# Designed miniproteins, single chains, continued (4): the designs that were tried, part 19

Each design is a single chain, and the fold is of that chain. pLDDT is the mean over its residues in the fold that is shown.

## One batch from the design tools (miniprotein)

Design m12678
Fold by ESMFold2-Fast:
Structure m12678 (fold): chain A 59 residues (1-59)
Amino acid sequence: MIEEEVKKKAEEIYKKYGKSTSLELMEEVRKAGRELAKKLGLSEDVVITMILIEIGKLS
């Protein structure tokens, strides 16, 4: 399920970069969003937004 993949990726990024600078966190979100969008056949902007929403729930 797309939602499970996004949630998993958001949790991984937050654990690794959640204590880093906002710029570093955002760069990792963009990288992950591009990779996941390519895998799922979705827009990069949509996937990046979904990851950011999930990270926001974790903070």
Scores: mean pLDDT 79

Design m12679
Fold by ESMFold2-Fast:
Structure m12679 (fold): chain A 99 residues (1-99)
Amino acid sequence: MSEAELRREVLAALARMAAAIARLLAEKLAESDPERAEALREVARLLEEAADALEAGDLERAAELLERAAERAREAGDSGLARIARTLAEQARRLAEEE
């Protein structure tokens, strides 16, 4: 396994962890704020698709999915998830430039 493969696996794990956080928040908000809960479920789906793309080595697709997740999280009012997704997108783009 190359260092680049290890970096992709780490980024995928972080994206999956962020997706789990988004799902937990969506579950807790489902009754009080259904629109925000649905937006956070979409963020979780985008983060999981990004993790799959990272594991497949499709860094450009992963960055695009992470950027969409960041925008959707921002629209849902979750600045923390938006920041995490944006940081992961920047790391995926850096890896794409190095490979």
Scores: mean pLDDT 87

Design m12680
Fold by ESMFold2-Fast:
Structure m12680 (fold): chain A 73 residues (1-73)
Amino acid sequence: MSVEEVKKKYPDYELYKSKLFGPDPNLTEKTDHPFIKLTHALGGKFVNVDGVGHALIPKSLLDRVPSEFEKVE
């Protein structure tokens, strides 16, 4: 799924990637990984965008997003 498709499907969410972690083919929503744990703690969803793990965070919770999350344009 592309960035544009994800943004259209989830208009009430903002899309983020990790600043600290590059693409990891083993990174799934079931992986014991800090980025996924933080995403779930924020009430977010974990999605794959063009083979890379991304976080969808509710727009109502953007002020709570850690500095390690980079907004995707």
Scores: mean pLDDT 71

Design m12681
Fold by ESMFold2-Fast:
Structure m12681 (fold): chain A 83 residues (1-83)
Amino acid sequence: MERVEAVAKIVGLTLRAIGAELDGDYEEAARAAIEALRLAIEHKLPSDAAIRVAERLLPKASPELAEELRELIEEARRLKEEL
């Protein structure tokens, strides 16, 4: 995936997560945040917005999604500190 394409997808997924969060659809919000963080980690792109959304969703997501969010947040924060 080209860097520009990856950035566009991360932004789109982050906006989807925010929209779902505002609608109270925490499952959809968490899934979108997970996808955004995975792409950010894969392409080594910082994504403060995705991290912040994921952190807000952590206490509201199902246990399965919360565990995945926690792991991805930690990895994304580590990556951000290296960049």
Scores: mean pLDDT 82

Design m12682
Fold by ESMFold2-Fast:
Structure m12682 (fold): chain A 69 residues (1-69)
Amino acid sequence: MEEEVREHAKELGFSDEEIERAVRLARNTAETLAELHGRPPLSDEELYELVKRILDALAQHRAMEAAAA
């Protein structure tokens, strides 16, 4: 799971620091959502799926901004 997500992120051009930041962001988001909705935190599988979605969204956003400039 984690290594697969890291490999995917590197293929998208993300650095190890950016990947670690995305993992922390996903964890903080999962904790906030758990508290907001009164439910337990996401599973490891769900957490890494969220990390992958964050990285994909960032890659798309960067591509769109580059195209607009």
Scores: mean pLDDT 74

Design m12683
Fold by ESMFold2-Fast:
Structure m12683 (fold): chain A 69 residues (1-69)
Amino acid sequence: MSEEELQREIDEAMVRIHAAVLRIELEKAGLEEKGREIFEEALRMFEEGASVEEVMAEAERRAREALEE
C-alpha cells in the first residue's frame, strides 16, 4: 500500500466519523433527514476529491444552517 492510499483511508475514516457525529447531533434536534443528507454529501465531496478540511468545513456549515433553520 502506498502512503497516498493509506492517507486516503485515514482521511475517509475521519470524514465518516466527523459526519456521523454531526448526524447524531442533528438527529437529537429532530433533523434526522437533514443529518442524513449532510452525511451523504460529505462522503460525496470527499469521493470527488475535496480535502478533509473542505469537507468538514462544509458539513459543519450546513449543520449550523440546519440548526438555525
Scores: mean pLDDT 81

Design m12684
Fold by ESMFold2-Fast:
Structure m12684 (fold): chain A 62 residues (1-62)
Amino acid sequence: VNEEINKLVEEAEKALKEGNLEEAKKLLDQASRLFAENPSKVSAETFQKLIEAAKALKEAME
């Protein structure tokens, strides 16, 4: 789960750099679903990366 979320966050960060906000949003939504299904299996470090990526998306959309 951590590896899957980290990979989705990395792909979302790449999409943000490319200006593909729709793709970044999809990837972060998938990562959030994985977290919601397995909250006890997600490390604090992985959760922090997800939150930071979500914040970056929000800032890019404003």
Scores: mean pLDDT 79

Design m12685
Fold by ESMFold2-Fast:
Structure m12685 (fold): chain A 73 residues (1-73)
Amino acid sequence: MSVRERLRALLEALLEVAERHGDEEAAEKVREALRRLEEGTLDGLVEAARLAAEVYGSLSDEQGAEVEALFAA
C-alpha cells in the first residue's frame, strides 16, 4: 500500500472517530487534510500528514484505540 493510501485510510479512521464523538473541530481538520491529500502535490501530502498528526495527538487513549482498530481493518 502506498504512503498516500495509508494516509487516506488513517484520515478516514480519524474522521469516523471524530464524528462518533461529535468533535466537529477535529472532523473539519480531517476533511481539510483529505482535501489537501487529493491535490496530488507533495505540499498537499505533507500538509495532510501534519493535520493527521495534530488530530491524532489530540485524542484520548480510548479514541486512539478506536482509530487503531479502524486503521488495522
Scores: mean pLDDT 84

Design m12686
Fold by ESMFold2-Fast:
Structure m12686 (fold): chain A 86 residues (1-86)
Amino acid sequence: AEALRARMRELLRRAIETVEALAAEIPRAAALAEALRAALRGAPHSAALVARGVAEELAATSPAAAPAVELAEEAARLAAEAEAAL
């Protein structure tokens, strides 16, 4: 379970980095990156779900967000696996 959570947090950090890189091009990206960091400090499962929602919103705005969508979806899957292992 801990290894899954560690991988999820790594993927979330990479997703946050990707979203932050878009802040100059997408006005909402900076606020969404802050929401991701706040969620990451809370419950890991909730953080993964927030990341997926943020990435989907950005992907609708810019194709450059596609890598963040993939990272967030993988993090959400790992979070679900970690929950199921409890």
Scores: mean pLDDT 71

Design m12687
Fold by ESMFold2-Fast:
Structure m12687 (fold): chain A 66 residues (1-66)
Amino acid sequence: MLGEAGLAELSEEERREALELVERAEEALRRADEDPSLVAREVGRALRALGEAVQLILEARRRARA
């Protein structure tokens, strides 16, 4: 999971968006675990959502440290 300290650099709206992306990724991984036939599709979906959340956090941290 993305650390709470990393979320401190985000605006309230950005933090909500990042948490929604993480929740979407967790839901996709849960679906993959429950139905192995969906693993490739759902894992790919989770990785994309996590990538978006990480990118958002990194951009916010970069701005905060400027």
Scores: mean pLDDT 74

Design m12688
Fold by ESMFold2-Fast:
Structure m12688 (fold): chain A 82 residues (1-82)
Amino acid sequence: MINEAIKHLQEALRALRAGDVEAAIEHLKRTIEVLKKIDSPEAKKAIEYVEQALEALRAGDLATARRNLQKALEYVTKIKKK
């Protein structure tokens, strides 16, 4: 489960670096679906950051989206290390 969330989040970041906003949004939706199945405070924080990134992408703010996705990845990796 957590490894699946990490993979989708990394694919979203890759898509954004390639300028593929549509692919990034799809990977972020998958990330939220996976994280909702994990009952932890870190997963809830990661979901909040992913939702903020989706809002930034809808507004065309790629820089804010990338920052929020980096924060989401930090929280997701904390779950994996625990």
Scores: mean pLDDT 82

Design m12689
Fold by ESMFold2-Fast:
Structure m12689 (fold): chain A 63 residues (1-63)
Amino acid sequence: SVDYYRRLLELDPNNAEAWTALGMQYYREGRPDEAIRYLEKALELDPNHFVARRKLEELKKEL
């Protein structure tokens, strides 16, 4: 699934869903700094993306 989203971003770098999916994957891998960067990019593209916003808020509280 990660490779799918990376390939998708090569074709459409403005796909907020793909940025969100990769951010969630970095969080699952224990890489919260990378997760935050990817989720911030998703919100730059789609400020109303509920999943990205909620997860980013949670991660920033945990640092």
Scores: mean pLDDT 80

Design m12690
Fold by ESMFold2-Fast:
Structure m12690 (fold): chain A 65 residues (1-65)
Amino acid sequence: SPVTKQAAFDIMLVAAEIHPAIKVEEKDGALVVTYKSEDEEAKKIAEGLKELGKEVGRKVIVKEE
């Protein structure tokens, strides 16, 4: 359901915000998520946010540092 997808996005966003290898920034209405290239967990969280973002109508840009 849309409510379940929004909850999944919100949980993943919190995970990204507290992760030491992820930087989250709001820029021009887009969520910019930068992860450290060698951190496989950080990459999965960032990619998960981008996929969930598409489902909930949020623009998510993933960058590798």
Scores: mean pLDDT 86

Design m12691
Fold by ESMFold2-Fast:
Structure m12691 (fold): chain A 65 residues (1-65)
Amino acid sequence: SLSPKEQLERLYKYLAEVFGDPNIKELTEEEIIEKLREYLKEQGYSDEVIDAFIEQVKKLIEEAK
């Protein structure tokens, strides 16, 4: 099993690739969440799916502290 910190590092690596931004780890939690919301909305995901995913990301960030 991966630790929350390792899971968060993998997520940031994925997001850096998807957004074309290598400095994802340097962003605030709010900035990361906002980028995710905008990206998922552009991909055509429903608000319900976006909110569920954002909740999981927030939990992961909190557990990694």
Scores: mean pLDDT 78

Design m12692
Fold by ESMFold2-Fast:
Structure m12692 (fold): chain A 80 residues (1-80)
Amino acid sequence: TPEVAEDIDLLKYLIDRLNKISKTADEQTRKEIEKVIKELEGLLAKAQASTDPAERAAIVVEAQRLFGRFLKKYLEKKAA
């Protein structure tokens, strides 16, 4: 379904964006990014295996929270 493709593509997009940030990041930030990527890869695997739209929606929300929490911390550190 279009919704399944959109959910999976979003998760892949978040992982790709973190990989791009990691290429220019310092060692400490890179280690933090690697942890977030690993968690997002786990969520991606669960989303790909899920046949329940509600479960998939919950996974997407969790992935967005995880990404957003990292991004907020990253931007606050860069601005300070």
Scores: mean pLDDT 82

Design m12693
Fold by ESMFold2-Fast:
Structure m12693 (fold): chain A 61 residues (1-61)
Amino acid sequence: GLREAVERTLEEARRLAGQVEDPEVRQRVNELLRQAEASPDLLEAGRLAAEAIDLAEEALA
């Protein structure tokens, strides 16, 4: 369901965040993850987790 999809997205975002070497980018990715994990809204949590993935992937390219 949606909850399980959001949980998988958060796990992927955490995995990518661990690979980010730029401390400023890593701080922003971790801030997005913190906001996603704190959100009671699954759609908002998913959106924030996806933003964290996009930012981390850009930094790793």
Scores: mean pLDDT 84

Design m12694
Fold by ESMFold2-Fast:
Structure m12694 (fold): chain A 57 residues (1-57)
Amino acid sequence: WEEELRKAAEKAIEAGADPEEVERLLKEGIEAIRNKDSKAALEKAVELGKLIEKAKA
């Protein structure tokens, strides 16, 4: 999950998303994983996916 979130963050930045926004979501997602909050971790993964889609659009 951490590795998957990092890959999603890299793709978002490459696609042209705001690096500051991407890094914030990545940090929050990793913290959610560490706290075993699967709901929060999923929410952050979804937000990263949406940033990738918006940047590519």
Scores: mean pLDDT 77

Design m12695
Fold by ESMFold2-Fast:
Structure m12695 (fold): chain A 90 residues (1-90)
Amino acid sequence: SLVEDFKRIAELVIKQLEEAGASKETIEKVRKYLDKAIKAVEEGNFEEAVKYLDEALDIISKEMKNASFEQQVNLAIAAIALATMKVALS
């Protein structure tokens, strides 16, 4: 199901942030927006889900500015996963 696929991708995003060495606070903020996006998908509100994915992407983009080149690879994978989910919801 779309919700199950979304939950799997959300866990992939969180793992990539952990591998990138993102702070616990940053990981918690991203998880919060991903949880809100999943809930919006469950309710059929794809427009709201996309807005929450955009918030998560903004956090990841800001994290990339302070990351090493190697850490940016993991953050880029997370960003691509979220961008792919946005396209799937459009």
Scores: mean pLDDT 87

Design m12696
Fold by ESMFold2-Fast:
Structure m12696 (fold): chain A 66 residues (1-66)
Amino acid sequence: DKYLAEGNALYAAGDYKGAAEKFEKAIAADPNNAEAYRNLAAAYLRIGDVKKALEAGEKANELLLA
């Protein structure tokens, strides 16, 4: 996924807000992309949005169990 790759590059560069935006686009393209939700949770944690991080992580776990 192009957006997942772009998000990972931004995350590695320390642009956690930009990474989150790209992971959201990856999810919009594929709502079953558990990796995009997992990576979005990591980005939200880095931003300090613990509630959104937990919500994204929970969604990733739901998709992995399906």
Scores: mean pLDDT 86

Design m12697
Fold by ESMFold2-Fast:
Structure m12697 (fold): chain A 61 residues (1-61)
Amino acid sequence: MSFEEIVAKTQEAADAINAGDLERAAKIASELSGEEVPLPKNRDEAIALLKKATHKALEKS
């Protein structure tokens, strides 16, 4: 996955979290990390999962 794709997907997931769509955010985080991300219980958990997935994607690129 390119750096540009990681940035674009991270922004899309952040926008989903801001809209309250935690399911979409979890799906995008799973695509970023290449692993299944559990559905977050709240916004703070969603943000933490997205940060972890983004770091993992950047380490792989």
Scores: mean pLDDT 79

Design m12698
Fold by ESMFold2-Fast:
Structure m12698 (fold): chain A 115 residues (1-115)
Amino acid sequence: AAPVPQEGTLRASFAEQEITLGGERRRVVTLDELAFEADTEEVRATLEEAFSRGLAAARAASDAGADVLAVAEAFRDTVVEALEAAGYEVESTVEEREVDGRRVASVAVRARTLF
């Protein structure tokens, strides 16, 4: 029998927030929501590693003054690259919305094993 492809999903949302740091008002982008689903522990571990790399890229983009969409896209691109390098087929979406006057960008990634 042919092996059944294993699947996993990663969903992350980033939100623009206004904070006061050292007496100055600063807009920052933070991780708001995170969810993982995985068919196996191996897929889960791969998604968690990809997420860690993506989160580092998102933090770097936020620190460089990128907006919420650009932060989410940096996260998505890094997660996709990591999963594809690990031998997964990847589908991804990034959507921006406004919730209570706050900009939010949601990333969804679905990964399947190729082998």
Scores: mean pLDDT 83

Design m12699
Fold by ESMFold2-Fast:
Structure m12699 (fold): chain A 82 residues (1-82)
Amino acid sequence: MEELIEYLKEMGIDEETARKVVEELSPLVPDKEKLKAIISTAYVLSDKNPNLSEEKKKNALRVAKDMGIPEELLKKAIDIIN
């Protein structure tokens, strides 16, 4: 879990938010790779990235759907990050 928190911090998520999102989602997503993908996609779609174009947001949503990421988990991660 520490490696995932460090990765999220490198993406620009503050440590408190990174810990919170990992702690709330890790019981729901036992696969660390999927958890990482869900959180990183949620961060891209969050209000913390105001400079993202609508096209980039649409692309992130398509990638998440193609990876089989549940919309409910993605929404939950976005709510925590915001």
Scores: mean pLDDT 75

Design m12700
Fold by ESMFold2-Fast:
Structure m12700 (fold): chain A 90 residues (1-90)
Amino acid sequence: SSEEAAKKLNEEGNRLFSLGKLEEAIEVYTKLIEQFPQSDYVAEAYYNRGNAYRELGKLELAIEDYKKALELKPDFVEAAKELERVLNEQ
């Protein structure tokens, strides 16, 4: 199913992130977002890609992705906290 495929990409991206392969993780999250834009994993993929951009010092891209995650899921507490942290260091 499309949801199973999106889940697999999200898990692959998370694995690459945990290994410090941040550029590869970004590619996998981007693939999920582009190929499965209606998936329940899209908000999480934006959030996780934002985290990878932040680790690479690409703060404007990280902020954009956190905002997209919150647009898709307004109650995404983790995305809201990370956005506040990046913008206001709270």
Scores: mean pLDDT 89

Design m12701
Fold by ESMFold2-Fast:
Structure m12701 (fold): chain A 72 residues (1-72)
Amino acid sequence: MSLEEIARELYARLQEDPELRYLVERLTPEQEALQDRLIAEMVRLFPEDAEILRRLRLPRELLEEARARLAA
């Protein structure tokens, strides 16, 4: 699955459950790098929401799901 597809899915999930944006979890450097890539891609796809998207803190579980999908 592409980075764009994953970014679109995450954006849709965040619209349905805004509380996902506020989870505070300790991330590994690899998870932080993936979070930055996903946020950058979401900002590229949805520039009107850029300010909100740049403040996102994604839960570890979603980042691990995204990592697994990128590896497949």
Scores: mean pLDDT 76

Design m12702
Fold by ESMFold2-Fast:
Structure m12702 (fold): chain A 74 residues (1-74)
Amino acid sequence: MNAELAAALEAAAEGAEELAERSKNPEAAELYRRAAEVAREAARAAAEGASREEVERLAREADRLAREGAELDR
């Protein structure tokens, strides 16, 4: 269901923003903020009835950005 998927992606975006706020590394914080932006884009796409493939692509991009942020935050 698109609404449930959108809600899950919004929650993921909120989590990424919290990581950005807590990060001591400005570069990691920027990657977490970008992850949140892409996750929100995925949430909007899901809510608007975009293809599963497009939503999954955006969700994977957000996850990749969050992982890159975590690597810098070490």
Scores: mean pLDDT 83

Design m12703
Fold by ESMFold2-Fast:
Parts: structure tokens; sequence; C-alpha cells
Structure m12703 (fold): chain A 72 residues (1-72)
């Protein structure tokens, strides 16, 4: 389930294994393509681990858009 993949990704992120974290979050999106938490966590991995601020910003914007869509 997507929740288990997000949990494994968060554990990898906490340990500084950003590439493994990204893979788990991408797998979570294959299960639930509109999961805003997965996009938020991808943004964190790119921001904190890879210093890819532009890609992180894109993921954060996607997460926000999906949250707004679910509230509307």
Amino acid sequence: MAEELLKKGREALEKGDYQTAIKYFEEALKVDPENPEAYLLLGRAYHEGLNDFEKAREYFQKAEALRRKRLA
C-alpha cells in the first residue's frame, strides 16, 4: 500500500539516504498518483538531499494543488 511505501521513504529520508527515499516516494505515486504527501516528501528529498531547489519547488506546488483540489 502507498502508506507503507511512504513510511519506508520517510525512514530513508531521516537516515540521509535521499536516493532510496525518492524511489519509495515514486513507488507510492505509482499506487496513488494524486497523493499530496508523496509530492511533499519528494520536494523535501530534493531540497534537503540534492539541493535541487527548482525541482523541490515544483513538487511542493504539486502537493499544494492536490490538497486544494481535495478540499474543493
Scores: mean pLDDT 83

Design m12704
Fold by ESMFold2-Fast:
Structure m12704 (fold): chain A 77 residues (1-77)
Amino acid sequence: LLELSRGQLLRRAVERLIVEKGPEGVTREDLRRLAKEFGVSVSTVSKALREVVEFMERARRLAREAGQDPEPFAAEP
């Protein structure tokens, strides 16, 4: 099987934090910690966080547009 790239592993770690704390619960210190753990810049972690949040927002939007209740793997509004 294909192994995940560094960026994809970082994205998984960000998703885990969001599931555990919610996107609003993720602090600058969490971003710095992930940056250190993955050997990337804080900007890279911030981009990953934004992409995950936007993905969850889009999933909610599509579910609402379809007249369905969104499954909340995202944090509460």
Scores: mean pLDDT 70

Design m12705
Fold by ESMFold2-Fast:
Structure m12705 (fold): chain A 60 residues (1-60)
Amino acid sequence: SDLIIRAASHDTNIPVATLRELRRRIEEGVSDEELIRELQERYGLSKREARNLIKALRLS
């Protein structure tokens, strides 16, 4: 859902295009641990925030 991605972009300050690519990587089977690490390192998210973002993107 585009609405979920736009809401996540607003909440995290991560660009919509980046979140769409992240969703594609989730669909391709990249591990949650790898994605959480990248989100923490590049965007300064906490582990909790990164886990919540991944869950939201799975529902989008």
Scores: mean pLDDT 86

Design m12706
Fold by ESMFold2-Fast:
Formats: sequence, C-alpha cells, structure tokens
Structure m12706 (fold): chain A 110 residues (1-110)
Amino acid sequence: SLAETRALMRAVLDALEAHPLAGLFRYPPDLKSLPDFYDIVPDWVDLATIRARVDAGEIRSLEEFEAELRKMFENVRRYYEEGSGGRLAAEELEAFARRLLAEARARLAS
C-alpha cells in the first residue's frame, strides 16, 4: 500500500539522517563556504528535501525514492574530487542506502 511504502521510505530517511557521515546530505549547502556549489549542481537535493517530497506525496514508490537518492549521491560525485572526504562519505552512505532499500523491498514483497 502507499501508506506502507511511505512508512518504509521514512524509515530509510531516518536511518540515513542518523548515519555519522550524513552531515553533507542533511541540509542545503552553505553558500558562504561553497559559493560555486549551485553553478556546478543547480539540481541539488538533500535528505530534508527528499523527506518533504515523500511527505507531500510527490514520491510514491520505492523506485522514485531510489532515483532521488541516486541523484543526491551523483550530485556529490559531480562536485567533490575522487578520494576527498565528501566523495568517500557519499560512497559509504550510498552503500548503506542500497542495503536499506533492499530490506524495504523485501518487506513490501512479504
């Protein structure tokens, strides 16, 4: 059901937001520290924005949800250099997100 799918998406978001490496992804970037950020990634999304879209009913499936998370991680890879702390944090959090999404899909299939 949509209600069950929404609850699972919220549980994934809660787990991602609680992750120790999630700092970069929790809120919009600080433009005073990163003034060129939106010039490089004008379509940036963060966990707070994804949660708002889930709550508004704009994201209704795990497939749509995974696409938004993938876009968020791809945006970090676009901005941050290979081997940087931001890049490594993105890789770790994306791996964690993939595990959480697999668990959510298994629950819906049951």
Scores: mean pLDDT 83

Design m12707
Fold by ESMFold2-Fast:
Structure m12707 (fold): chain A 58 residues (1-58)
Amino acid sequence: FEDRARAAGAEVDEASKLYIKGLEYYKKGNYEEAYKYFKKSYELDPSPAVKRRIEEIK
């Protein structure tokens, strides 16, 4: 992981993309892939919405 000063913008943007990806898999009924993407999104940007999705599909 990076050990230098860096704006959180890239990580927040990636977290949002991962969350959207997870929602796409979730809507398709692919819960295993959705879970994986939600976990990654949650690690980058902890969010109650993402946590709830993880809880729903675990």
Scores: mean pLDDT 71

Design m12708
Fold by ESMFold2-Fast:
Structure m12708 (fold): chain A 64 residues (1-64)
Amino acid sequence: SELDRVEMALSLTQAGIDFLEEVIKRAREENKPEEVIKKLEEQLRLEKEQREELERKLEELKKK
């Protein structure tokens, strides 16, 4: 169902966010170049925006 697909997508997006946060933490600990860290932080921002869109879609589907 559409609901199941959105719930699965939300779970996968959250796992990706958790992974990116750990990668950023390690990149900072390893003193990676600032440009690398900025690109990772931009990707994290986009993933968080995707999570918000999926959360909105999930709430709309639950109301029907």
Scores: mean pLDDT 86

Design m12709
Fold by ESMFold2-Fast:
Structure m12709 (fold): chain A 84 residues (1-84)
Amino acid sequence: MEELAERLRELTKELEEATKAGDIERARRLSKEIAGLVQELAPLDPELALEATKTMMEVAVKLRDIEIQRATAAMVAAVRAATQ
């Protein structure tokens, strides 16, 4: 549990750094990995999953990349299913 949460936080930080650097390819790879972790964590820690999803939504808006938008949509669906 703590290991997945820590990994999610580290990947989210790396995604923010990639976004600031304009590294779209790195942001795409990180977004897909984060989306997978959020699917696993959403039923276990919905608040952490929601925090990561909010960060991903901001990245999707900044980069306007369809792959990141799709990853974000998957995260939103996972959090919604776990909390509603």
Scores: mean pLDDT 81

Design m12710
Fold by ESMFold2-Fast:
Structure m12710 (fold): chain A 77 residues (1-77)
Amino acid sequence: MEKEREEKVEELLKKAKEALEAGDAEKAAEYVKKAALIATGSEKVAELAGELMKAYAAGDLEKGKELQEKMKEEVEK
């Protein structure tokens, strides 16, 4: 069910936020990657989402923008 999938995604995003607030960018990226995989079913999108979280945690906004464009391209296939 879409509702059950949405609930799992929200739980993972909450854990990602908690990890990021605790200063654990690696755990935050892992939770975002899992959430993206559940939401999209795409391993490539999930990998890019994890990299995007790490880029933002490092303050690399330019890399973050590049990764967002790659994610859009992958989803539009």
Scores: mean pLDDT 78

Design m12711
Fold by ESMFold2-Fast:
Structure m12711 (fold): chain A 60 residues (1-60)
Amino acid sequence: MVELSQLPIDELLKQIEEAVKQKDYERAIELLGALLSRTGDPKERIELIRKLGEIVRKYL
């Protein structure tokens, strides 16, 4: 496995969108955890959560 912490943020976002598109929500949650761990700023974490909610709504 490629360590999720080694992936750039853009790649993590792409993989999250792909996982949601495939309805693999378990993997999407794992990728989200890795993304949030790489973002120490609480403001940026909130923005990422909003972005992910938007992706989920788009493919739901």
Scores: mean pLDDT 72

Design m12712
Fold by ESMFold2-Fast:
Structure m12712 (fold): chain A 85 residues (1-85)
Amino acid sequence: MEELLPTREEVAEFIRQLAKESKNEKVRKAYEELADLIEKTELSPFEAAVIMLALAVAHVLEKRGYYDEAIELLENLIKRLKEKS
């Protein structure tokens, strides 16, 4: 059966790819910080999936020009990961 839930490594790679696609400096920096934290944090497949969904929302916000909202979402993810470990 195909694996539907992403691994920690897949999440980090996805975030780094989003950073490369980003035209906004603050959004790019937030993605890079988030990727570094993900690589150091043990995530369940469920947590990884939730993070991936939040990243998809951030990406859509950025593509629509809502940079402040995208940055806020990414900063909230960074804060929550720091609280876990």
Scores: mean pLDDT 78

Design m12713
Fold by ESMFold2-Fast:
Structure m12713 (fold): chain A 56 residues (1-56)
Amino acid sequence: SAAEAAKRAEGAIEAARGLRVPEALRLGQQALDYAKQGKTEEAEELLRKASEALGG
């Protein structure tokens, strides 16, 4: 759901700040914006990219 995507985006933002990964921070913030707009598919795609930047 969009609410779950928003929670995951907030988690990705926190992880990006802790690990100091600017690209993941940017992707997480954009995913949160899309999730707040109800654009779940776009938010999920950005979350995958953020996850890759954090640990891939």
Scores: mean pLDDT 82

Design m12714
Fold by ESMFold2-Fast:
Structure m12714 (fold): chain A 72 residues (1-72)
Amino acid sequence: SLEEELLEFARKLGEKYGAPEVAIKMAEEAIELIKKGDIRGAMEKILEMGREHGVPALGQLLASELANLVLK
């Protein structure tokens, strides 16, 4: 599922960037917005959290993966 794929990607990406807790939290909050049909809000939330937690590159990569999963 999209949720499982996003969480697995976030887990791996978070480990690579040394921010696994932040990456998982970003994915969890994005998933809540996706469940409400707000895919754009989910991407914006990921990018905002990346900036807020000092990991903007992680946020960009996670938002890109979400876009790929949604457009698939």
Scores: mean pLDDT 86

Design m12715
Fold by ESMFold2-Fast:
Structure m12715 (fold): chain A 73 residues (1-73)
Amino acid sequence: MDEKELDLEVWIAFAEIYRGIAKIEGNEEAAELVSKVVDKLRELGDPEKAQEIVREVLRALNAGDLEKLKEIA
């Protein structure tokens, strides 16, 4: 695996962790939106964009901003 592929998979792993936390907290809508974000990250194949998107997901989750999550997804 080259370094770009590894970086992408690291950011996808962070997104999957955030999805898991949302699901455990009973926030099914946020978990579904983060799942869509994971699919988008894989389609883009861009670790720099993945980092930016995952940072935005974390900020939206911490703020309880589901509308922002919908925009990202």
Scores: mean pLDDT 82

